# Designs tried in a protein design run: designed miniproteins, single chains, continued (2). Part 56

Each design is a single chain, and the fold is of that chain. pLDDT is the mean over its residues in the fold that is shown.

## One batch from the design tools (miniprotein)

Design m6047
Fold by ESMFold2-Fast:
Structure m6047 (fold): chain A 65 residues (1-65)
Amino acid sequence: SVVLSEEEMRELMIKYIEENEEKAIEEAKKLGLDEEEVKKALEVAREGARNNESAEVIQERYEKL
């Protein structure tokens, strides 16, 4: 089976964020989003993934920036 543990899923998310950051920034620019805002969101998400934080906690932290 291809079932991942919570720890394996967290590491995969971090790797996905890091490997796809450049592509996410390019796509955001095409959609008219601010590059610096996208970078802030990705940084908060990466930190949250490392700390195994819930999506709600990550979103609240981003909103307080």
Scores: mean pLDDT 68

Design m6048
Fold by ESMFold2-Fast:
Structure m6048 (fold): chain A 60 residues (1-60)
Amino acid sequence: MKYSGDFADGAGVRLATRHGASAEQAAAVGRALEKGASPREAADAGGVSTRSVSDAIRLA
């Protein structure tokens, strides 16, 4: 997996702040990314768009 726990946590915070995701959605995305999920799989886990996840990762 390319993402460390600290990096995935940063992406979750960016999702909540930048894209209006709930804390629960951001946590689900961060947890999926830490488990090696793709941005698409993480987006499905959090119920957000793949674009929002990709943008949050890019900004983290």
Scores: mean pLDDT 68

Design m6049
Fold by ESMFold2-Fast:
Structure m6049 (fold): chain A 56 residues (1-56)
Amino acid sequence: GSLDAATAASQERALEVMRRVNEELRAGKPERAIALIREAGGDEAEAQASVDLWLA
């Protein structure tokens, strides 16, 4: 499918969340990274698994 303006805006928000998640992980704050994912409507268990892999 093609991205329209609304879909593009939604994707930009997701990328901003992921950028902030990476910043918190690099700062040694995985709990904040998980909270950001949860607030964005992500799966907390999947977020925890991703953070665990990053810390390994």
Scores: mean pLDDT 72

Design m6050
Fold by ESMFold2-Fast:
Structure m6050 (fold): chain A 74 residues (1-74)
Amino acid sequence: MAEEYVKKAEEYLKEAQTALENGDIDKARESLKKAIDYAFKGIREAKKQGNEELLKKAEEVRQKAIDLGHQVDA
């Protein structure tokens, strides 16, 4: 279900943000990878369902995860 994928992506994004706040770069990188993976799954399922709201949310989570990844790897 697209909603579950988006929810997991949001949860992993929050974990990545918390890990970065605590200086745990390894955990941040791992959680970020999972956030991106689930966001892509959410995008695919939202497109399949024609659910524009979920698609937009999944794209927003993906973009935030990419931006945070640039901060980690910059």
Scores: mean pLDDT 82

Design m6051
Fold by ESMFold2-Fast:
Structure m6051 (fold): chain A 63 residues (1-63)
Amino acid sequence: SEEEKEKRKEALKKVLKENNKEDFPEGLIDRLVENDASDEDFKTLLEKLGIDFSEFEKKLKEL
C-alpha cells in the first residue's frame, strides 16, 4: 500500500541519516521502495553500508 511504502521510505532515510549516510541518493531510496524491493534487498544494501538490518526493522516499527 502507499502508506506502507511511505513508512519504508521514511524508515530507510532515518536509518541512513542516523548512521551518517546522509549523502546516500534519496532518488535511489524512492526507487527501491517503488519497485517493491524485498527485505533481503534492503538487508544487502544496509550490510554493504555497514548498517544492521535490525536498525531498519526497529525504525519501521516506530513509524
Scores: mean pLDDT 77

Design m6052
Fold by ESMFold2-Fast:
Structure m6052 (fold): chain A 55 residues (1-55)
Amino acid sequence: REELLREIQRIARELQDRGIDVAEATREQILEAAERVGASREAAERLYDGIERTR
């Protein structure tokens, strides 16, 4: 559980470092960021679901 949250945080940081607003990030951008930081597909999907629920 804690590792999943750390992976989500790494994805969000990678998006921010690339100048991408996390709240406006596309699914493709999130997946690419996850691959770059070595995060799981599950972490990427959890982040995307969280963003979509707040839109």
Scores: mean pLDDT 78

Design m6053
Fold by ESMFold2-Fast:
Structure m6053 (fold): chain A 80 residues (1-80)
Amino acid sequence: MDEEIAEGVADIYRAIGNWLLQKGDYDGAADSYTKAAEVYEKAGLREKAAQSYRNAAIAYEHSGDTEKAEEYRKKADELE
């Protein structure tokens, strides 16, 4: 039950991240993807968490935050 609710919440954060990325709000997109990834990871959804961390890294790269982009790419790779 709680795990399914957590997945739903993370799916919403991921959708918000996608919308903000299309809008050009790279900082907002990165924040939303990071929140999605953390909720997925806590729920044990490692593949979805990895994808969301990778999306956060892309958003940080677009915002010019190369250090955070590298950090979140590494987190995604650790989750696979």
Scores: mean pLDDT 85

Design m6054
Fold by ESMFold2-Fast:
Structure m6054 (fold): chain A 60 residues (1-60)
Amino acid sequence: MTEEEARAIVERILGERAKDYTVKVENGVVKIYAKEPLSVEEMVRLARELGVPVQFVLTP
């Protein structure tokens, strides 16, 4: 999966809120860097739609 593909999925799920999240793909893992916390429902949906290991990182 490319960062562009991962970003597109994040934007589809989070809409306007996607601007507060940075998406990186490293060695088959999608890393989502968040300035604002995600709900458990949003995290579960993102992990399911991405279909690869996902790491959520809260940044200042």
Scores: mean pLDDT 80

Design m6055
Fold by ESMFold2-Fast:
Structure m6055 (fold): chain A 84 residues (1-84)
Amino acid sequence: MISFEPLSPEVAERLRELVEKARQAIENGDKETAIRYLEEARDLLAPEVAKGNLQAAVWDLAIATELAIYRSSGELVVLPLPEP
């Protein structure tokens, strides 16, 4: 079984903030702001993914999937991201 190494507290807290801000922007219909927060979250996770952190890779994949759905359909989707 592959053990997930936890994200650093600073990365985890910033990720929570960005995901919640993106969710609030979606609720307010601000698609541009929601996308910016999701892209910031991916940028935050990139160095951790590069280190082989599996938790970071799972989060990055989830965010990338939501962004890909939006970009392909031209519609904003509800973020079904788990609470960080």
Scores: mean pLDDT 71

Design m6056
Fold by ESMFold2-Fast:
Structure m6056 (fold): chain A 81 residues (1-81)
Amino acid sequence: MDEKFLEWLRQDYEAARPGLERAVEQAEEDLKNIDKLSKQELLARAIVYRLTAALLRSLGVDPELAERFEKIADEIEKKLE
């Protein structure tokens, strides 16, 4: 992984962080209406949230935010049975 690219992403991340905080809050609200979503929509959301958490972990930023996205993905996956 390119160290300069990660440093650039970390600098840009500070501008994006409030948007991601709003996104996780919206995802938690969507979870309250999970029974209204199709199986395909649930799969797509779980993938996006899982990838977002993995990206945050890779950048070493906001571990609490990464954990929140992971928790949402886990709850969605439970509904896909």
Scores: mean pLDDT 77

Design m6057
Fold by ESMFold2-Fast:
Structure m6057 (fold): chain A 88 residues (1-88)
Amino acid sequence: NAYELSRKLLDAIEAGDAETVRKYLAELEKSGRKDILASTVTAAFLLGVAGGLTPEQVRILMEVLGRSPEKADEAAKAAEENRAWFAA
């Protein structure tokens, strides 16, 4: 179901598995549950801004969401800075 796909997508982001992230994102889009897709993307974003994701995981997320490489680099840099800030 869409809730299980959401959990698997977040797990794949944390694992840094870009192929699995793309697979579960496509399945969530195919499910028609735009509410769950939006909530999952928001949760992944919050993990990133809270320093819960590595820069590489943030790049994967941005690429999968169709963001430009420049925007992915900006987000990855912000994630690295946030991780350093929260680790202090």
Scores: mean pLDDT 71

Design m6058
Fold by ESMFold2-Fast:
Structure m6058 (fold): chain A 100 residues (1-100)
Amino acid sequence: AARKPVIQVHFLRKVEEGKESTLVVRVSNLNPGEVTVKWLVDGKELTDVETTEVVKSEDGLYSLFSLAKVVPDSSKKYSAEVTSPTLDEPEITEFDPSQN
């Protein structure tokens, strides 16, 4: 089977408690290290996003983090779209702030 990226999404609970929170996507198991991450809120792309450079581990696999600052709103739909050369179609991961 082709090597599929592993995608994990969570909030950074130690950043700006009680107001703005940072969302983190970790993408791992990448080879090659080429990947694009888009953040969506109700289908609209977020622009206040920072993506780290890819990091190579000893097994030859790459990983990266993408960070988006949001004020969590449980009425809104949040998702991360990951595109890589090893995926036939972009992988969309939806998340609920109340479950993270």
Scores: mean pLDDT 70

Design m6060
Fold by ESMFold2-Fast:
Structure m6060 (fold): chain A 58 residues (1-58)
Amino acid sequence: MEIEKFAEEMLKKQIEEEGYADLDRIVDELVEKFGISREEAMKIVVKAAKKLNVPVLA
């Protein structure tokens, strides 16, 4: 839950600052902060993006 919430917050910040979702950057941040695999981080980021209705490859 906390990892997913962090991903959602990062996605919102990226969209507000950049105007688009930088999924790779968020994945890297999750790997560094939580010590999870890039595969697991990508699944979390994609799930968060779907919840926020951000257009991404799922």
Scores: mean pLDDT 74

Design m6061
Fold by ESMFold2-Fast:
Structure m6061 (fold): chain A 90 residues (1-90)
Amino acid sequence: GAKIRVRIVSDTTVEVTITASNEEAAAKAAEAVVNAMAKTGAKGVGSSVLSDTTARATVEAPDAAAAEALARAIVEHAKELGIEAEAERA
């Protein structure tokens, strides 16, 4: 399976960490994030693969309300796909 951790690290910056057991699970988790970004007008500003099971993306939202909406949308889209997700403020 996959897990998504969302951290609002500034007013407009959101870090998304995806931990997945395989490539299919990782792709499904990434789909939830991309769909939430499209809905909120957020843009990816960085991504890295940290290990065989863990990737991180940094996403910039147009404003603070959009950053909060992005975090909520990621959690909701993940739940629709059967993925565990949590959101927090840094």
Scores: mean pLDDT 82

Design m6062
Fold by ESMFold2-Fast:
Structure m6062 (fold): chain A 95 residues (1-95)
Amino acid sequence: NREEELEKLRRRLDELAAELLPEIRAETEKRLAEIGVDLAALSPEEREQLDLLIENNAYSEAVKKLLEEGVPKELLDELLNDYGLENADRVAKLL
């Protein structure tokens, strides 16, 4: 029943990331403004890259919360690899 456990974990990860997204967005945009990035002057391509960064940061924080809740790292690593979220784990390790 590993596939069912991975699907439940994926759903929990997505729900946590969605819950964290508004806070991570506000924090990321604030930090960029503090270093002199004019958010209103971003190109469509730069805005897309910013949105991807914010989403990756939200998944990174969701990964940290799941680890704190006692989800086995090995199971979480398997999920991240299977669903192409490996960058979220890498960002989590850096932050």
Scores: mean pLDDT 75

Design m6063
Fold by ESMFold2-Fast:
Structure m6063 (fold): chain A 63 residues (1-63)
Amino acid sequence: SEERQRLLEEAARDSGLPLSTVESLKTPEQWLEAAVREAERGRLRAAEAFYRLAQLLEEEERR
């Protein structure tokens, strides 16, 4: 869960969104939509963090 927390903080910092807003996203699909949005804005680091969060959550839900 340290990796998840680190990615949440990175996503918030690099996107400029409040951490509480980032933490309110609950589904892999919502994380992927955030990743696409940030990539379209040229924020590739934020996009990567959101994409990795989606992958982690999907992996955890399929265990």
Scores: mean pLDDT 78

Design m6064
Fold by ESMFold2-Fast:
Structure m6064 (fold): chain A 81 residues (1-81)
Amino acid sequence: MSEEEKAEELKKETLERIKEILEEAVKKGIISQEEADKILKGVEEYLESLIEQVKKGEISLEQMRAQAEALVEYIRKEVEK
């Protein structure tokens, strides 16, 4: 598997994790479904930007993974208020 394929897989896994966090936040009444949809779209766009950075050699796959984990924790912290 190429680094590009691994980056695409990481994006998919990260989006799934964040979607689960957002669905739980909506269920608890912390955020609206509309707000959850906007956050998920922003996350997808950000992860696509990270994949482009990996393709350009600006960041490693390991750095992308670290940024994806930081993003998951950031979203969790914001919606667990």
Scores: mean pLDDT 83

Design m6065
Fold by ESMFold2-Fast:
Structure m6065 (fold): chain A 65 residues (1-65)
Amino acid sequence: LTAAEKAALASAMIASLKKLATAIPADAAAIAAAIAAAEALIAAGNADEAIAVITAAVKAIIDAA
């Protein structure tokens, strides 16, 4: 994947997280924080770190359930 393709993937993952926040309102604040961090990383050109942050946040939610 190119940097642009990774940024597109991260953006698609963020869209999925926004849907997840409506499905799991108890975790909405944690999901919103992960989205904000990932969006900042994408804006800085750090798509790999954005994907890692999203992945770690999803895993933490699953592990806490």
Scores: mean pLDDT 79

Design m6066
Fold by ESMFold2-Fast:
Structure m6066 (fold): chain A 87 residues (1-87)
Amino acid sequence: SLERKLINLEVALELLKVGLEIAEKLVEKGKELIKKAEEIAKKDPEKAKKVLEKGKKMVELGEESVKKNKEAIEKVEEKIKEVKEKL
């Protein structure tokens, strides 16, 4: 059924939008840790290195996840359009 396919695609789109928000929050948290590491570095350079590494990895993974979610959203939106044209 095209109607069931449309519902499944719309649910998938909402899930991807939530995933995008989560990925964006991960980037924000990573950037906050990078700033925190600069403050820690004044008193404890070794602890600062670990916090900085964690923050950088969070930004890298978050940015990759943002890109993948945006690409997936575009593909699902195209499929929704195709299904609606056949409805």
Scores: mean pLDDT 91

Design m6067
Fold by ESMFold2-Fast:
Structure m6067 (fold): chain A 68 residues (1-68)
Amino acid sequence: SGKEKLEEIAEELSKDPRIEARLVGDDVLEITVHDDVSTLIGLALRLMGDYPDLEVKLEGDKIIVTAK
C-alpha cells in the first residue's frame, strides 16, 4: 500500500538533478543528495513533515524512507 506513495515521491524528487531517489523492494525509498549536508537535512525535515505516516531516517549521506 505504501509503494505507490514512495513511487510518487521518487518521481517528484528525481526532477531535481541533485537528487537520486530509488526504490529498494516494495517499501523502502533511498534518497541520495549530490549537494551539501544542509540540503540533505532540509529535505529530510520536509519529508518528515509532509509524510507523517512514513518513517524517515538519516543514514550517513542518505535519507531512508520506509512505508509503515
Scores: mean pLDDT 80

Design m6068
Fold by ESMFold2-Fast:
Structure m6068 (fold): chain A 69 residues (1-69)
Amino acid sequence: KLEELVAEGEKAAAEGKNEEAADLYTEAAIVALEQKDYKLAIELAEKALALDPDNELAKLILEEAKKKL
């Protein structure tokens, strides 16, 4: 599931669908956070924000993951 979401995000980004890619990376970051992989959750949320800086959910996940470190 996590790997699938990352792969879908990479494909969307390659197609220039930055908002869709950011949403997919954010979904992957949520899964990483649920698995307590806080470093991966931070990395994926930052990648989402690089593609869509206005993604409020990605900002929230990034903040929550950083609190766990």
Scores: mean pLDDT 85

Design m6069
Fold by ESMFold2-Fast:
Structure m6069 (fold): chain A 78 residues (1-78)
Amino acid sequence: SLKDEIIKSLETLIKLLEEGKVSSVAAQVGLHDILELAKEAGLPEEVIELIEKALEAVRQGDMEKALEYLKKALELLK
């Protein structure tokens, strides 16, 4: 399902961010794509807001905060 694809994308991005294997620009692109899919899938507004906050945290260079928001979004989807 589209939801399962979003969960997989979030898990992959979290892992890449934790391992320092993705650039800030690539993380921003990935989060924009995930955000669009989340809106299209009609995911809960709380999940959408957490992804938006994670994107803003990446833009600000706050990796720890971005990971916190993404992990919370993933927990709400499982």
Scores: mean pLDDT 87

Design m6070
Fold by ESMFold2-Fast:
Structure m6070 (fold): chain A 66 residues (1-66)
Amino acid sequence: KESIRILAENLGLGAPYFLALGRYYEKQGKIDLAKEFYEVALEIAREEGNEKMVKEAQELLDKLDA
């Protein structure tokens, strides 16, 4: 999780990339993996100050916990 965030920053992979991965795994029924990628996307979005992306990632996480 933390290591993935550091690698994403160094490789220029942003929150949209990890949101897309999370959605992919959610559609496959792999909810645990989807949550991990949504959490990474949320962390990156918060660090970048992207309020819309933060909200989207949080809403996706909340949906999976409902």
Scores: mean pLDDT 75

Design m6071
Fold by ESMFold2-Fast:
Structure m6071 (fold): chain A 75 residues (1-75)
Amino acid sequence: SLKREAAKLLTAAGILVVGAEISLELGDEEAARADAEAAIELAEKAIELEKSLENPDEEAIKLAEEIIERARELL
């Protein structure tokens, strides 16, 4: 289902942004950038899918937006 797909994308984006933050703390700026960019892409896709649903999960959209903000701070 699209709702399950959105949840998978959001989960993956969350893992990637945490990974990017850890990589940056360890001085791996290249890995941090790659994971941050991937996190933004997946979070944006999750928002798009949620907004296409009859009953969008507003909490999920907010979490995805927070992931995008965190990831952008790393770029």
Scores: mean pLDDT 89

Design m6072
Fold by ESMFold2-Fast:
Structure m6072 (fold): chain A 120 residues (1-120)
Amino acid sequence: MKKKEEAKKYYEKGLEYLGQEKYEEAIKYFEKAIELDPSLSAEAYFNIGLAYEKQEKYEKAIEYYDKAIALDPKNIDAWLNKGLAYEKLGDKEGAIAAYEKALAVDPNNETAKRNIEHIK
């Protein structure tokens, strides 16, 4: 397979493991996808963050959401999940800041509005 085709297969298998709640396997496959094709890094970092969040490893989840956001600051889901991870850590200020960044990307985002209202 071409490197990009191989990377895509690792990324797809990572998504499959994520759906099966096999989070450590999912992370390994996403890391391999990034190694083979760095153009997948934004999406793969987001999904690695999601895998850590599902394991209740919220500080690591935030690290990977930050990596995803650095590459794609318009990824609203990364901002929303970063906010949720801060809520789980008891950091209300961090959560509100992340949700406000989601609203800066999409002012009509009902999830961000609802989550800010719930915290405040």
Scores: mean pLDDT 90

Design m6073
Fold by ESMFold2-Fast:
Structure m6073 (fold): chain A 80 residues (1-80)
Amino acid sequence: AEKYFEEGKKLFTELKLEEAKEYFEKAIELDPNYAEAYLYLGHVLALLEKYEEAIEYYEKAIELDPNYETAKEELKRLKE
């Protein structure tokens, strides 16, 4: 899970959004409780203007980690 997440983050910083999405999806497939991978998948989807999907993944990150302030702030921005 961690290796796919790290590669996804690298692709995300390079703005290779579709490839980053695939790697974050692989990380979640291997570890469904990987809150940070859900956060980054939300970021990718928001940048792709898929706001409904981004909201779902931010909500999942918060569900897994209720103190995840970054996910809460991003969710608030998309819902306001």
Scores: mean pLDDT 82

Design m6074
Fold by ESMFold2-Fast:
Structure m6074 (fold): chain A 59 residues (1-59)
Amino acid sequence: SAMKKVQELGKKIIEELKKMKENGEPRSKLLEASENGSQALLAALRGKYEEAEKYLKKI
């Protein structure tokens, strides 16, 4: 279950990053989104799914 949640979150992060790139967002925003995505994945791995969602929303 935890592994599936991390995998689904990872797919969502990749999807949002693709949208940002397609919208022509600057590299600095893409890097910030990548950092928030990494923090979301780390939170999810720790079982902190609400914290993970907060980081995901910052993307």
Scores: mean pLDDT 83

Design m6075
Fold by ESMFold2-Fast:
Structure m6075 (fold): chain A 61 residues (1-61)
Amino acid sequence: MSEEERERLAEGAREFALNTLGLSEERAEKIREAVLAGKDLEEAARNAAKIDPRAGQLVGL
């Protein structure tokens, strides 16, 4: 996964957490950081799912 693709995915995950899941900004930022820590889409999804299982589904979209 490219750095640009990773940043785009992380921002999308943060917006999804705030607007769709109704999570706090603090929790949404943790999801963004978890996605950025992933080297590929699968790892990003697993990392996000550890914060909130519903957030892991974003990577499958």
Scores: mean pLDDT 75

Design m6076
Fold by ESMFold2-Fast:
Structure m6076 (fold): chain A 79 residues (1-79)
Amino acid sequence: DEGAKLLEEKIELPYKLLKKGEEAFKEGDYEKAIEYYEEALKIIDELEELRAIPESKLPEFEKLKEKAKEGIKKAKEKL
């Protein structure tokens, strides 16, 4: 199922983007950190619209959203 495979990849993407944002922040690349965090939020928003997030992972994804929002705020404070 092509659709199921694409959704599975999309579900993993916010985790990878959040890690990249954290790495960029640690390196002092605050603009790049913001870009990764904003992309993570965009993908999570799309997944929520599609109702594609497994019920068991809804609390985890809510925490990912909060981490990304806090990361953006902290990175903007450094610029």
Scores: mean pLDDT 84

Design m6077
Fold by ESMFold2-Fast:
Structure m6077 (fold): chain A 57 residues (1-57)
Amino acid sequence: SREEIVERLMREYGLSRETAERIVDVAEAFAKALKLPESFVEPIAEMLAYAETTYRG
């Protein structure tokens, strides 16, 4: 579920709830736009969370 993904991102990546929820929103929008199954939301969200925590500008 959405809430399980949010809580997982907070635990694994040390993200705030606000940031984790925003990442899941983006992942859901991306999956919907590309007509991907809902099962792709979690891996997309994890990829975005990784980028958020390891980005070097």
Scores: mean pLDDT 82

Design m6078
Fold by ESMFold2-Fast:
Structure m6078 (fold): chain A 109 residues (1-109)
Amino acid sequence: DYEEWIKKAEEENDLEKLGNAYLKLGLELYAQGKYEEAIEYFKKAIELYEKINDPRVGAAYFNLGKALFEQGKYEEAVEALQKAIEALPESDPLYKKAQELLEEAKKKI
């Protein structure tokens, strides 16, 4: 239960655990087609990862871009995917996926 993980992370003031819990909840909501809710949790994960300089910020931006694309928010998806590419190492499989989705989003604008 990701909601219980979030509550525990908040009680412990563990920003890494809280960021990871938000990312996982966002992914679960995305899998359920709840893109608007997924976007909110990906944004919360990004805020925490940026505060602690966590490399998972790249994956969080990539998933934010995917959810924005599914919602037809193509301009916002482009911005999120550009941030993912900036944060991800070129050796990460998500780097190429972010580039491919970025080009698809640009075609929709």
Scores: mean pLDDT 88

Design m6079
Fold by ESMFold2-Fast:
Structure m6079 (fold): chain A 88 residues (1-88)
Amino acid sequence: HMERDERIAREAARTVVEVVRTHGVDPALIEEAILKIPGVEDAVALRLPGVGGGDPDAVLARVDTEHAIISLLAEEGSDRAEVSIRPK
């Protein structure tokens, strides 16, 4: 059960990073890409604009699975997303 959610979280994290690299922080494209991952029930993404000069934009995404909520934070230009998994 948790192993499945961890797999989904890893796939979602990679997907978010790839979409941000190729298209920038686009919540609609990020949501669409995450929803294609098997086991994802819902996805919502929010753009967090950079503050001041030189700060990167970021995306905060919430991914709903059958038994968990996965939260992802990825900054533009980053090779990794921060991942949090919370059981329902």
Scores: mean pLDDT 79

Design m6080
Fold by ESMFold2-Fast:
Structure m6080 (fold): chain A 89 residues (1-89)
Amino acid sequence: GRAEELLRRAEEELRRAEELLRQAQEALRQGDVDRARELARQAIEEARRALRLALEAMKDESMSKEELLRAIGLALRAIGLEFEARSLL
């Protein structure tokens, strides 16, 4: 239902955030500090979107135990990724 749709969108935003963070770390290794910061800011934005979607999915009272565990996992990953990306600012 709606929860599954929100969780799929959260997973997509989180994958995007993970890729942006990888690119930010690579830019930093190459000495491009400005590019690394730009990519880190984008990673934070995508991670925050993923977190909001996971939290919205958790409001669905019809959510299965499997969907709830998936939502919690996505939320924790998004929080961790935001923290890691912020360390590059």
Scores: mean pLDDT 89

Design m6081
Fold by ESMFold2-Fast:
Structure m6081 (fold): chain A 87 residues (1-87)
Amino acid sequence: GAEAAAEGAREGALRGAERGEPPTVGDAAAGAAEGATRAGGLAAGGGAAYGALVGGSGDPGDGTAPADEEAAERAAEGAEEGARAGA
């Protein structure tokens, strides 16, 4: 359901940010999409990626913004909201 997609998006966003060197909001968005898609399908994954980009950088087109701990957390929150909307 939508909540499972949101949980997957959050976990994916934080894990994605951890994999990047240096971590970027785009890394968080990629992880969020993967986690949300696994639980909620492609629409949830798309929503999660969009939400992560907006939450982390304030711009849905900017995946290059640095994802420090606070930005990664904001990306995760945006990813949860986007995944729920997409599911």
Scores: mean pLDDT 79

Design m6082
Fold by ESMFold2-Fast:
Structure m6082 (fold): chain A 57 residues (1-57)
Amino acid sequence: EEEVLRKIEEEARELKELVEKQLIKNGTPEEEARKLAEEVAEFLRELRLKAYEKLKK
């Protein structure tokens, strides 16, 4: 279980960096791109945790 939580955190961080870079490429200012990327990563983290809990059933 701890291993799953760690992997979710790592995936969220990687996604944050990818989304931030893509938004900057599309002309989004750095500060705004970072905030949006963090929101996307947080959303993914929540979804992954929720899916994991459902699989336990």
Scores: mean pLDDT 79

Design m6083
Fold by ESMFold2-Fast:
Structure m6083 (fold): chain A 86 residues (1-86)
Amino acid sequence: GKEHGDKGVEYAKQGNLVEALRHALEAARQGDTLSAIKALNQALKVAEKEGKTELSEYLRKAIEAFKNGDVETAIEYLEKALELAE
């Protein structure tokens, strides 16, 4: 969880949103929602700066779902965000 979260943050800072979101997804699958949220917040910051509005919307929905404990719904939004990031 934490290692994937840390890698997700690092990839997002490098502008690699695809790898950032893949690592966030793996953190979530390991039950580490806090690490997933951390990586997704960094990815959201980058997506917003790049004007990726639809990606930013799905990232916000994923973060909100994780915060609410709706892990299954959060993963669905994260998978959609990953498709948009390509």
Scores: mean pLDDT 87

